# Ledger of designs, part 99: designed miniproteins, single chains, continued (5)

Each design is a single chain, and the fold is of that chain. pLDDT is the mean over its residues in the fold that is shown.

## One batch from the design tools (miniprotein)

Design m19435
Fold by ESMFold2-Fast:
Structure m19435 (fold): chain A 78 residues (1-78)
Amino acid sequence: SLRDLARQPIDGRTLATLAEHYAYTGDEADRARIEAALARHPELAVVPLPGGRTLLDIAREHGDEALAALLERAAATL
């Protein structure tokens, strides 16, 4: 249900937080969480976050080419 989805860290704000954390730590677990979210909801790759930036903008700001490629791949699925 939509109520169950609200419990998952899957909205744009939560994905922004995960992307920032991954960029700082390089943790494979954070990458896996982002990959899982994008695999289920590829549209999240192009949704503007609070403040008007996209996840791709954040990935590029942090210099994470792997995350940027993942986001571009998700967007290409749309």
Scores: mean pLDDT 66

Design m19436
Fold by ESMFold2-Fast:
Structure m19436 (fold): chain A 87 residues (1-87)
Amino acid sequence: ENILKQLDSLSNEEIQELIDSEFNKEQKKQLEKFRLNYANTNDMNNKENREKFENIIKLTILLYKEYKNELSFEKILKLAEEIVNKV
């Protein structure tokens, strides 16, 4: 079972609803900072880079639900990025 393939089934509306329900204002701010840094480092005209970023965000939501009491939000974001980039 590929976790990333399960994430591909989520619509943009479902992703946004999960972000709005699960993340507080500070975590949303950290997520936006991560997005800006990612866009500055990676060519977002490249479809593969956009798909990787989308998967990082989706995986961050899933990891946050599981590990929010054990890991900081910054560590969860880094873990999601590392998992997506290991392919």
Scores: mean pLDDT 74

Design m19437
Fold by ESMFold2-Fast:
Structure m19437 (fold): chain A 83 residues (1-83)
Amino acid sequence: SSLERRLRELREEAFELNRQAQENKSDSEKELELLRKGQEVLDEMIRVLEELARAGVPDAEIDLALALMAKSVNKLAIKNVEK
């Protein structure tokens, strides 16, 4: 479906943003910008997963729980970089 395709694109974007954040740990401003972009991608991913879960797509509830945990970890990382 179009939502499943969008979810794949969002997962790829989240992975790339995380990779870039790891490469920029010595630059707090760039790391913070990348982490904030990651939060926006995670928020969109959660929205798509909520829609898929409501439609009864298999494993969408599990994937939603994992995305919510990832968002919590991302928020903590942002707070730690902000000091």
Scores: mean pLDDT 87

Design m19438
Fold by ESMFold2-Fast:
Structure m19438 (fold): chain A 64 residues (1-64)
Amino acid sequence: SERSRQLLAILRLLQERGPMTVEEIAKELGLSKSTVQRLLDEAVAAGAVRREIVDGKVLYSLAP
């Protein structure tokens, strides 16, 4: 599905570049911030991605 392709693209990007914000991911993949936020929330709930606040920024990275 389109959702699965978008999620895999996000996971690949995080694997390649390390921790990123929603805005950075949206810009790199040409997706809306709302779409990226929804997919990241699903991935965090599934345990695939971690959400962390660093220096006042919300960063997402692959779970260990």
Scores: mean pLDDT 87

Design m19439
Fold by ESMFold2-Fast:
Structure m19439 (fold): chain A 79 residues (1-79)
Amino acid sequence: MAMLRKDIASTERAIRDFRAEAKRYGDSESLRLVEQAERLVEQAREMVKQGADPRDVILLLSSASVLLINVIVRFKARE
């Protein structure tokens, strides 16, 4: 669980950074993807508090990561 808490914290920091960058670009689609990733990370954090199966937490974090990869692809397309 300690490793999952660190992974959640790292993902939350990435979400904050990507949100700020999406706002700077005026990219509404990237903002939407970031907001979806944030909801998944919030669910993962709550599941950790409730002692849920770590595998279910990993699946939610993986889903959030896929959304963030799509945001990165969109940012790179602007370069």
Scores: mean pLDDT 83

Design m19440
Fold by ESMFold2-Fast:
Structure m19440 (fold): chain A 66 residues (1-66)
Amino acid sequence: SKQQAQQLIKEAVEEASESTPVTGDPEEDIKIGREKTAEQLEKKAKESKDPQVKEMLLKKSKEYKK
């Protein structure tokens, strides 16, 4: 469901935030955070068996890569 996909997106953001180093450069920190979030979203998408959830996670991953 969309709700399940949204929950997985939140989990990916939280996991990425926990692992993102603070470099002291706000722009670099944002970039690293986005890249790690995209990686977590792609991982969860690959593991998902629900086509709707997979599509939503991949779409969100692409948004974070921009």
Scores: mean pLDDT 76

Design m19441
Fold by ESMFold2-Fast:
Structure m19441 (fold): chain A 58 residues (1-58)
Amino acid sequence: MKELEEKALSFLEKHGAATVDQLAEELGVDRSTAEAIIDRLEKEGKVVREGGLYKLKK
């Protein structure tokens, strides 16, 4: 689980922002799994949502 979280954070760092669909594709997981990862990262204060896009909290 943490490996997928790290990949998601790395992707957002390189690209600035992403949708859930883009993260699911990059991580090789289904949409519901990508949503669970993003929800966890948002609760941990590592990611913020803006208008359907997710990005690193600076």
Scores: mean pLDDT 80

Design m19442
Fold by ESMFold2-Fast:
Structure m19442 (fold): chain A 61 residues (1-61)
Amino acid sequence: GRDFVDKLIEDVKRQVKDDIRRDVATLSREETRERILKMAIGLGFDINELLKILDEFEKEQ
């Protein structure tokens, strides 16, 4: 059902957030943004949401 799908989407978002956090720690800001955009295009996710997550992690530095 819809609840199950929402749970899966939440899990995927958690994995994406963890990947972005790792990239921010390892890569340059510009390289991290390019990687996020490439991933969003490849996976069909909302680019704006992924960029917002990146901005939050960068702000915490």
Scores: mean pLDDT 68

Design m19443
Fold by ESMFold2-Fast:
Structure m19443 (fold): chain A 82 residues (1-82)
Amino acid sequence: KEVERLKKAAELYEKAAQQSTDLANRYQSEGDRKAAELEAAGKTDEAAAVRAHYQSLVDKHTQAANRAKELAEKYKKEAEKL
């Protein structure tokens, strides 16, 4: 039945949202660690570049998580209408 298909789609998007959130958190931690190492070495400009790069990855995966949450919500509501 279509309701079951929509519920499974919502579950998959919820899992995708969690995975993207976990990746964003990992990139935040990795970026902070690498930037701190460069700052300790006196490489302030390189540290700033590393932070900018990892912030871009964090933003990308945060946006992916938000989109997946929106799709999960959409499919949950669609299933409720049937």
Scores: mean pLDDT 86

Design m19444
Fold by ESMFold2-Fast:
Structure m19444 (fold): chain A 91 residues (1-91)
Amino acid sequence: SSMKEKQLQEAHRKLVEEGIRKTLDILVEAGLISEEEAEEYFEAIVNSELSEEQQKELEEKVSKLSEEAKERIREIEKEALEKYEEFKKKL
């Protein structure tokens, strides 16, 4: 049904936004971006307005993270995927 599709899309959007926020927070904690820059990146990503230049900048900054911080990001990605799969099963 269209309602289940809408619920799935909204759940996906919320999980993606949460994952983005957590990832940007890790970059702020590492001192690689400011809180202001994190807010700008968040807005650009959620509005699908992230430029190729901004994406390259983020990839470069992520590459500078410690292995422990990179592992935290991988855990965030895995948790978001798991929550999305659980949500699909409950519909």
Scores: mean pLDDT 82

Design m19445
Fold by ESMFold2-Fast:
Structure m19445 (fold): chain A 68 residues (1-68)
Amino acid sequence: MLSARQKEMQKVFEESLKRIEELARRGDWEGVRQVQFDMAVQLRKLGASDDEITARMRELQRRLDELL
């Protein structure tokens, strides 16, 4: 089962993905980059390891590539 912290990290990821989808639809690529940066900062504050942050960033980028 996911811990409370893992659930919070998942929520941050899902909220970041929704924001990126909205910004990409509007052509706001500067906003997309900012959301990617903010997500990494938030995950680090939640105690995520560098490996966990890297994995989440790669998944976010994979999802973004699907929108292109």
Scores: mean pLDDT 80

Design m19446
Fold by ESMFold2-Fast:
Structure m19446 (fold): chain A 63 residues (1-63)
Amino acid sequence: SLAEQAELARRAAEDARKLVEQMRQLQKQASPEQQALYQLGIQNGEALAAYFEARARELEAAL
C-alpha cells in the first residue's frame, strides 16, 4: 500500500541519517586518505535521506 511505502521511506531516511552520524564519528579518527572517502559517504547519505524524506511526503500526500 502507499501507506506502507511511505513508512518504509521514512525508516530508510532515518537509517541514512544514523549512518551519516556514524560516518562523521569515524571520520574524526580516520587517516587523511580515509577522511575524503567518509566525506563523500556523508554527502551521499545526506542526499539519500533527503530523497526518502521527499518521497515519504509525496506518498503521504497521495493517501
Scores: mean pLDDT 88

Design m19447
Fold by ESMFold2-Fast:
Order: structure tokens, then sequence, then C-alpha cells
Structure m19447 (fold): chain A 83 residues (1-83)
């Protein structure tokens, strides 16, 4: 499990990097983000989802105000490509 606190837009970039690094090292990652504002929570969720999808991961996101729960796993297509 990865935990990240987002207090600014710079923290969003750090959270993206941290979660993607964990996804590269693990077959699935559960991440929990606590943001200072609902707007930062939405920005973090959107940024992480976009970055993970661009790398071929499947993403599930739950947003509750300032709290974001994200599940990342290898896409079914990536599994087939690895034989």
Amino acid sequence: MVYARVESEEDVEKAVELILKAAEENPSVDAYIEARTPELAELAAESITKAAKEKGYDVKVDIHGTKVQIHIEESEEKRKAEE
C-alpha cells in the first residue's frame, strides 16, 4: 500500500512518480491519497489515472472529498504481451 499527502500541485507530481514506481515493482498497487482540498484530490486522481493508463495499467479510482483511493494493476493486454 502506498500513502501520499497532497498539499500543493508539486505534491501531485511527487504522488504520480511514487505510485508509478510502486506499480513498476509490484503486480498491483493500492494507493491512498489525502489532499488539502477537493480540487487537489481531483487533480491527483486525474493525473495518476492518465499517467498509469499511458503506461498500460488498469486504474480504479474512488474520490471522497479530499480522500482518494486508487487501485492500479497490469492491464489484461500487457499480460497477453508478456506470454
Scores: mean pLDDT 78

Design m19448
Fold by ESMFold2-Fast:
Structure m19448 (fold): chain A 84 residues (1-84)
Amino acid sequence: MSPEERREIILEGASAGIIEIQATIAKRYNASVDDLQALLKRAQEQLDRAQRLVDRYPDSVLARDTVDFMKSLIADLQQLIAQR
């Protein structure tokens, strides 16, 4: 794996982490359904990107962890929306 490939994986992981922080804040402050739907859309787009990284770098633990993390976050956001 090249330094450029490692950088790509780290940057995608960082993007996923930002969405998680925003979801945590949204849950804490009882964000609107519209705000939660916007976060869900961003999380789904990030999952698609993370899955493409796993397809290109199947041996990357970080890429697989990012996919699993995004799937969990999407499930949590869907549950929050369903509770409103």
Scores: mean pLDDT 82

Design m19449
Fold by ESMFold2-Fast:
Structure m19449 (fold): chain A 89 residues (1-89)
Amino acid sequence: SKAEKLRLARELLLESIRENVNPHALVEDLDGQVLTAYEAELRRIAIKKELIEQGKYVGQKHYGLSQEELLALLEEEEKALEEHAESLA
């Protein structure tokens, strides 16, 4: 079901954040700007939101989630990143 797809996507997202993101590590952006991994991830989320709003996000077609559901998932990702960054501060 759509609810099951959303739940699975959420679980995979939260696990990925915990396992793969060191929020306080310094990373280099494509423009050569040095920022934290947390800031870099927020930038990626902002780009995804733009693509979703423009109807260009391929994930809509693959997951069967609505624009509103995808945006809500990204808001949960932002909150999870904030909590993860705070826990490792």
Scores: mean pLDDT 73

Design m19450
Fold by ESMFold2-Fast:
Structure m19450 (fold): chain A 66 residues (1-66)
Amino acid sequence: TFHSVAELLAAAPAFDAADLEAALSGSRPVPKEVEDFLKQLAVLASEEGLDVEAVLAEAIRRARAA
């Protein structure tokens, strides 16, 4: 279980950036792990009062850098 946006963002490089983008756009089915990751990230970002769109974009950026 992740406790913060920072912990989830640290895990972002373990994911395929194309899967993260596909999950956000709904363009194709993605692994449940990817859907669960993005859902948790969005919920935590909202709870922390952060810009959800900016946080999701940062996760994709980190995944691409891996």
Scores: mean pLDDT 81

Design m19451
Fold by ESMFold2-Fast:
Structure m19451 (fold): chain A 78 residues (1-78)
Amino acid sequence: ASPEERQQAAVRVVAAALRYVGVLLDYEMGEITKEQAIADLEEVLATLRELLPHIDESDRPFVERLIKRVEEAIEKLK
């Protein structure tokens, strides 16, 4: 991948991580339903999986850990 593609992927990973935290906070505060939280987290998970082959290899363990945390959060909500 080009340096520009890797930079764009890194920015999208950060945005996805912030979205993950935001969804959990919104759910804890009663701002969204469990069904909406699951749907939003599944979208975050899909985005992270799509980005994984486009990120720098040194960042891959971080993204893999984030994917696992999102998967675990979805399972806990079901």
Scores: mean pLDDT 86

Design m19452
Fold by ESMFold2-Fast:
Structure m19452 (fold): chain A 65 residues (1-65)
Amino acid sequence: SRLTSLEAGANYLEMQAEILYAKAESLKGDEERTNVLLSEARKMEEQAKGYKKEAEELQRIEEEN
């Protein structure tokens, strides 16, 4: 379902963002590389946030609170 796909996508993106943040932390002496990793991690977090918001809206509609 769309809901399941959104939740799976959000979880995947959150995991990838965490990995990128960890890599950035290990490379803090290299400003150029850390900035690229932080930028990519933030993009993944924003995309995950969008997926979660859409999933929450779909779940609310389907459940008819």
Scores: mean pLDDT 81

Design m19453
Fold by ESMFold2-Fast:
Structure m19453 (fold): chain A 94 residues (1-94)
Amino acid sequence: MLTPEQLDLEVEATLVMIQAAVGKNAAERALKKSTDPEKKKLFEEAIQKYNEAIDYASKAAEHARAGNLDEARTLLEKAQSYLKEADKLFEKAK
């Protein structure tokens, strides 16, 4: 039986994955259009951090579904941290 806490963690992890995927797609598009080497580096770093956010959020969702709530919370916090770092790099590159 899935608990409300398991469902909440799975939903939050899914939202992080969606936000990171949207950010990654925007950064990849911006990277292709950029001719500035410094901006290109920031977009590449942002893409890497978005990929890390997706990976950690995916693992958080899996652990939440398995009932490993403490691990799911730790992985979700890491995913949220990487998402914030990626967003800052992307905004700095604009």
Scores: mean pLDDT 89

Design m19454
Fold by ESMFold2-Fast:
Parts: sequence; C-alpha cells; structure tokens
Structure m19454 (fold): chain A 90 residues (1-90)
Amino acid sequence: SELLERLREIDERVVELGEKISEALENKDVEKAEELVKELERLREEVRRLAEEAEAAGDLELAEQLRQAAEVLDGQIKQAKEKIEELKKE
C-alpha cells in the first residue's frame, strides 16, 4: 500500500526528529532546534495531506486517525517552540 509505505517513512522521520530536537535542546542549540522543528512542521503538513488522500480513497477511519496524529504533532511542535523561547531568554 502506497499510503502504508508513506506512513512508515513519516513514523521513522518523526521519531528521528524527536530525538534530534531533544538533543539540540539539551545542548542549548537554539538554531538547530528551530531547524528541526521546521522539519517536524513539514511532516505535520504531510500527515494532513495523507488524511486528505485517505478520505478521497474512502478510508474514513484512516483519515480520522491521521487527523488525530496531526493534532498530536501540533502539541509536540508547540512544546518544542516554548522550550526554544525559554532558552532564548537565557
């Protein structure tokens, strides 16, 4: 399944980016953390696009699951941005 392959690639990228963001924040590397958060934002957009594709294909359950996954990513992005702003004040 093309959608399943894209989902697996996105899952791998989300995990990788999460680890790298954590490392950048631990090292107080604001510039690196901001770049990685932008990559995570692009993955969120891709997840939203996949939700639209799933809906167009008639897979309403998968579309809803993908929309929920995008909301989780929104929360992670917000938390990372808040931590970056805290570091900028130090």
Scores: mean pLDDT 85

Design m19455
Fold by ESMFold2-Fast:
Structure m19455 (fold): chain A 69 residues (1-69)
Amino acid sequence: DAAVRELAAALGFASPEEVKALSAESWVDIARALGASPEELARIEEAVRAGDYATAAELLLAALRRRRA
């Protein structure tokens, strides 16, 4: 879970387990705040609900990296 660990560090969480404990709605809200597109928001929600935290984290990190340039 390299992506989940990187996301936890980027968002100021102490562990990847804290990020995984977030609701799907919280993941979508964070992604929306980072400027993710409606298509990306839908993909993140789907991945989190499926328990695919690695895919959700990669999508969120991509949005974060684009925002920061």
Scores: mean pLDDT 82

Design m19456
Fold by ESMFold2-Fast:
Structure m19456 (fold): chain A 92 residues (1-92)
Amino acid sequence: SFREEVRAILLRGLAAVAADPSQAASYQARTVAEIVALADRHGVSPEELARVVEEIVAELLPSLTPEQQAFLETVLASVRHVARHRAAQAAA
């Protein structure tokens, strides 16, 4: 269900950006925060978090507008950054 819930969060963010591109930065921040909170709730590793988001983004990307593609790429980059930071913290 973690993968299904991440997909739902990303699809909601994509719909929001399509409706109001001027709020893209706010939708990006909200989407990243929701995904990270969900990962914490499910107890998924940083590696699992990055992998699941990467796989879903790869599935969705080919059918999107340029604004939606930019949104997903920014969300993915932010999630990867959080995952790398958490992995480094766990290794210390």
Scores: mean pLDDT 85

Design m19457
Fold by ESMFold2-Fast:
Parts: sequence; structure tokens; C-alpha cells
Structure m19457 (fold): chain A 66 residues (1-66)
Amino acid sequence: GPTGSLKGWTGEQLAELVKEIARELGLPEPERGLATALGLEAYASTNGDMEAFYKEVKRRLLEHYA
């Protein structure tokens, strides 16, 4: 999976990454508010670790569209 750090990323940049992850999973594009909220919450819970962030966002998106 992706590696690196998301420290210093804006909420808008995190939201765009969430939308990209949804697209990669074949899911509908999340609305801007949802993408921002998921991105910020996943960032907070993973301390900006990109691999952990990706896994957490994937989990949350799959739960949301279940």
C-alpha cells in the first residue's frame, strides 16, 4: 500500500485523497462534507501515517456505503 506521512496536509487535500480512494474502490464519490470529515477523522486516528490512513479511510467508506 502507499507509504509516507500526511503531516501538513490540509483538510481539502485529505478530502481529495478520500475521493481518490473511493474511486479506486469503485464506490460513489463521497460528498465534499463527508470526504472532509472522513479525511480529518482518519488523519486524527492514524497520526498522519499514510498506510494506516488508507486502511482507515477504506474501512470507513465501505461501512458508509454498506
Scores: mean pLDDT 84

Design m19458
Fold by ESMFold2-Fast:
Structure m19458 (fold): chain A 79 residues (1-79)
Amino acid sequence: KKKVTVNTTVTSAASSSDPDASSVQTADLTDEEIEKFVEGILNLPDVASATVKKEGNTTTITATLKDGSKVTITLTKAE
């Protein structure tokens, strides 16, 4: 009757286990890279609205998709 266990490959677990896992939390970006990222997100056809917050070296982008899904991307500039 009891649930045995759930061992399904999940992106989060794979990212934690792999030494070369590509996870999008980037801390060493230049101003130009941050600007390009912001432009790219604002120009996505599936984005209904986006908010950009800049605090010192940290830029947080919150994008709301047309389906109501929300995506938050945090970019940190290396100084």
Scores: mean pLDDT 63

Design m19459
Fold by ESMFold2-Fast:
Structure m19459 (fold): chain A 85 residues (1-85)
Amino acid sequence: MMEEYIEKAARILSEKFGIPLEEAKEGLRKAVEALLRGPLTLEEIRELFEEAKEREPELRELIDHLWKALEAKAEEEGLVQRELP
C-alpha cells in the first residue's frame, strides 16, 4: 500500500527538515503522482532514484520509501507490466 511508504518517507522529512508530517505526506503524494504523469518512464525514474541514493547516502532510506510508494501507485494504476498469472 502506497500510504505506508508515504508515511515512512514523510517521517524522515519531518525529522530531518522540520516539515509538518501532514504537509510532508501531502507533498510526497503529489510528487509521486507528478512523477507518474510526467515525461519520465518508470525505468528512468528508478535510475534517477538509484543515482540520488549514491549522491546522498543519508537520504537512502527516504528514497527507498519513495520508490516503493511510486511502484505501488504505478501497480494500482496499471502503469507497470500486467500481473503474470
Scores: mean pLDDT 76

Design m19460
Fold by ESMFold2-Fast:
Structure m19460 (fold): chain A 99 residues (1-99)
Amino acid sequence: MEELREFLRSMSLEERQALMRELNAELEAEIERLKAENPEDPENQKRILELIKKAFEIHKEMLLIEAEENVEEAGVDLEEIKKKLEEEEKKVEELLKKQ
């Protein structure tokens, strides 16, 4: 996951989200294949648990990317909010100056 994160840092948020979803789908498919082959084999069970852990780490990364996307969207909305707040601030200052 460390090497993957370094790669993702050089990509756009949209590209990172798409890549992480694809990787998660691959891990889920691999888990299902192992379950179908030998679900009760102790060694195979250990491998399934490792894949489940990897899938969980991918889900964590996707949530982090989604949170980052929400911050970007909030940033755009925050610019509009800042403009409205500045307009109201000026209105209040003008009212105070007239007294």
Scores: mean pLDDT 63

Design m19461
Fold by ESMFold2-Fast:
Structure m19461 (fold): chain A 56 residues (1-56)
Amino acid sequence: SELEKIKEEILKLTDEYVKLARRLRENPQDEAIRKEMLEISKKIVELYKKLRELLS
């Protein structure tokens, strides 16, 4: 179902975000990592909005 696909994508993106956060702790000056984290964060927010719409 679309609901399950969205949940799986959120979990995948959350895992990638955590990995990037660990890398950023080792190199706090890495602007590329910060930009990638911001893009993933935006995607997660968008998916949660879609999830909410499907549950309405």
Scores: mean pLDDT 86

Design m19462
Fold by ESMFold2-Fast:
Structure m19462 (fold): chain A 105 residues (1-105)
Amino acid sequence: LGKELLEAAREGNLEKAEELVKKIPVDPLAKDKEGKTALDLAKETGNEDFILRVTYLLNKYKELNKKAPVIQDEEGNTPVHLAVKEENYLVALKIIKVSIEKLKE
C-alpha cells in the first residue's frame, strides 16, 4: 500500500494516488534524508501559486493536531516529496488535501 502510493505519486497518477490516500493518509511534514520537507521542495520550484497552496494545506494539517503515518522510500521521500520532484503538483496537493480530510473523520 505505502509503496504503491509512492509509485502513484512518482508517476503522476492522480486517480490512483487519491484512491490510496483515502486508505492511508500521509504526514506531509516529514523530512527527507537531506532534511528537506515537501514545503522546502515546493519553494525550490519558484511556483508562487503552488507554494501558497502547499503552505495553506500544511497550516490546516498543523491545526488538526493529529498525526498521519509517515510513508517514506529509502531516501526519506514521502509521496508528497516524490510528486513535487516529478513536477506532479496536482498530485502533491491532492495527497495533502485528502490526508487532511481523512484525519477530520
Scores: mean pLDDT 85

Design m19463
Fold by ESMFold2-Fast:
Structure m19463 (fold): chain A 99 residues (1-99)
Amino acid sequence: MSESELIARLIGGVLRLMGLLYDREGKFPELRSEEELLEVAKEALKSPDPEIRAAAAKTLAYLATLGNEEARELARELVKTDPDPETVALVEEALRLAE
């Protein structure tokens, strides 16, 4: 996968997460910072909905590529624990880009 294709897929995950949360709750989360996006993604990983979890994992991977250390550690944990092989592969590629 090219770097630009990887980043596009990760940004797509962020946008998907925002859309799914809007559809579920009737409002967008108020995001003023990278830290607020991180907290939204951490909470979304606890969702029983696998589509919300996949979008949250891609959001954490994106934050890891931006140099967020907590997002990088959480992304490493997702590689070990996430049951979705497509999400795991995308997160692994993002972690390689972040290193």
Scores: mean pLDDT 77

Design m19464
Fold by ESMFold2-Fast:
Structure m19464 (fold): chain A 85 residues (1-85)
Amino acid sequence: SPESQQLQDEILSLLDEALDRIQQLMKDGASIEEIQAVNRETGERIAQLKRDYLGRQYNASQQQLDDYYTTVLSLLQGQFPPPRK
């Protein structure tokens, strides 16, 4: 899907940025702690992107299920479901 492709592209972009930063830090004789900080920050950003993506998918699934129940109830009661925005 376009959204999953965008997520993959964003993750790859973050990984490329992190790799460039680590290579520069190694050139400059930076400490292992500074290199590990870049890895931690990058990992946290990726984890957040994944959580946000899963949250959006969960909300979409719940909306579809609720719409199905509303339609079934409307049919059983002889009523039309209200339009959803």
Scores: mean pLDDT 76

Design m19465
Fold by ESMFold2-Fast:
Structure m19465 (fold): chain A 85 residues (1-85)
Amino acid sequence: TEAAEKALKAAEEAAKKRAEELGAERIEVYSQHVTGNTATITLVAEVGGRKVVINVTATVKDGEIIIEFASEDVEQAWSAALERE
């Protein structure tokens, strides 16, 4: 459906933007899943020779796009350490 296509595009764009913000040198789409008006994409970004997994879920509701990031524990722990310093 058009809503599913919009959700997938939004999820992909959000994931790529996140990878760019992290300074990714290489980006690969690992998986994508669409269910109804919800799309989930897993993207693997290479940052400084390390692989970072970015999970994004986008849901379309009455023309609104809701984007949620699901970070790996290691990425979240890394971000928390940076906020402390």
Scores: mean pLDDT 71

Design m19466
Fold by ESMFold2-Fast:
Structure m19466 (fold): chain A 70 residues (1-70)
Amino acid sequence: MEEVRKEVEEVEKLARDIAAQSTPQQAAALTGLVEAARKYVEDGDVDNARLVIKAARTLIERYRAEIAAK
């Protein structure tokens, strides 16, 4: 559980860094995933929390590529 909480904190920081360079729509999508991961952790649903964290990391990488292309 504590490891998953740390992973959520890491993803929150990465999402925040990218959100500063993102469109409002991109920032909202990342915020939604981070909030979903946090809720799963609060509910004790570690498996779903990890799935959402992975999805958030993938989306962050995609948005980094889109920002770099502009």
Scores: mean pLDDT 80

Design m19467
Fold by ESMFold2-Fast:
Structure m19467 (fold): chain A 65 residues (1-65)
Amino acid sequence: SSSIQRQLQKLQEQLRQLDAQIAALDRQIEAARQAGDEKTAIDLDIQRSFLLMQRWVLQQEIQKL
C-alpha cells in the first residue's frame, strides 16, 4: 500500500543517514589509529558498535513491513 511504501521510504532514509554516520566514524577511527591515538580509536569504535546495533534494529523494522 502507499502507506507502507511511505513508511519504508522513511526507514530507508534513516538507514542511509545511519550508514553515513558509520562511514564517518570509520574514517575517524582510521585517522586516530594512524596518529597512534589508541584511546580515541577505542572510544570511537564503541560509538560505532552502538550505531551498528541501531542499524540492526532498523533492518528488523524494515523486514516486518
Scores: mean pLDDT 89

Design m19468
Fold by ESMFold2-Fast:
Structure m19468 (fold): chain A 71 residues (1-71)
Amino acid sequence: LTPEQKEKAIEAAPKVAEAVRAGDLKKAEEILRSIGDEELAETMASAARVLHAAGKEELVETALRSLAETM
């Protein structure tokens, strides 16, 4: 991951969380694809889907930010 991609991923986290809370997982995936890293986008999309399925949408932003910072 480049520092620029990591920064974009961190900035995307709140936008993805908003899309997930709205039930728009397709928009969440589109936002993640804009980061420019397929592996990170797929990992973050998977985490968002799992949290949405578990009814824990409030954790999406924190989880995605952590993933972006640790990858």
Scores: mean pLDDT 78

Design m19469
Fold by ESMFold2-Fast:
Structure m19469 (fold): chain A 96 residues (1-96)
Amino acid sequence: SSMERQLAILEFSALAYENGVYVNYRIAKKAAEQGDVEKALEFTKQAEDDYKQFKAVYEELKRLASPERVAAMDKRLEEVERTVKEAKEIAEKAKA
């Protein structure tokens, strides 16, 4: 059905952006540890951009989800948000 296709596309997009957040976070963290401030800032921004895309897609998925699924989805969103906050903190410390 068209709805099943839409859900599959949205879930694939959400997974791609979520993976983007984690990959960019790891790159930013390693760059900061190596004293590469410019690279740490660049990849922190990429993690933030991927998070914005993830959140937008995830809000659309939640609109189509059952109430029982929404609780688990909120926990996943919270984990991704925490990773972005850690990336931002790493970038701010790298500037010092």
Scores: mean pLDDT 86

Design m19470
Fold by ESMFold2-Fast:
Structure m19470 (fold): chain A 98 residues (1-98)
Amino acid sequence: MPKISISAPSSIKAGETLEVESSISNVKEGEKYLFLINALDQEGNIIGGTYKESSGDETLKLSIKNLKAGEEYTIISSVFNEEGEVISSNSKKVKVEE
């Protein structure tokens, strides 16, 4: 089963850029997939994201600016197979301090 690992700080200060890195490993050779990172606010709105179609192990980076002081954001990284099914997912929460 493919594994997603998210690297991001658990908190940032307001006005700082949130830098997120997501890596996927244990991908089946020759199999194509869609690899995504989405950043969600507390209401579940997507405030940022990136994606890549790939095969094999891959790393995605996402930089997010203008996050609100006092809020908590959820980073969700997922991989979809060629059929559009989610085959792996991981998430991390990031707090924005005042």
Scores: mean pLDDT 85

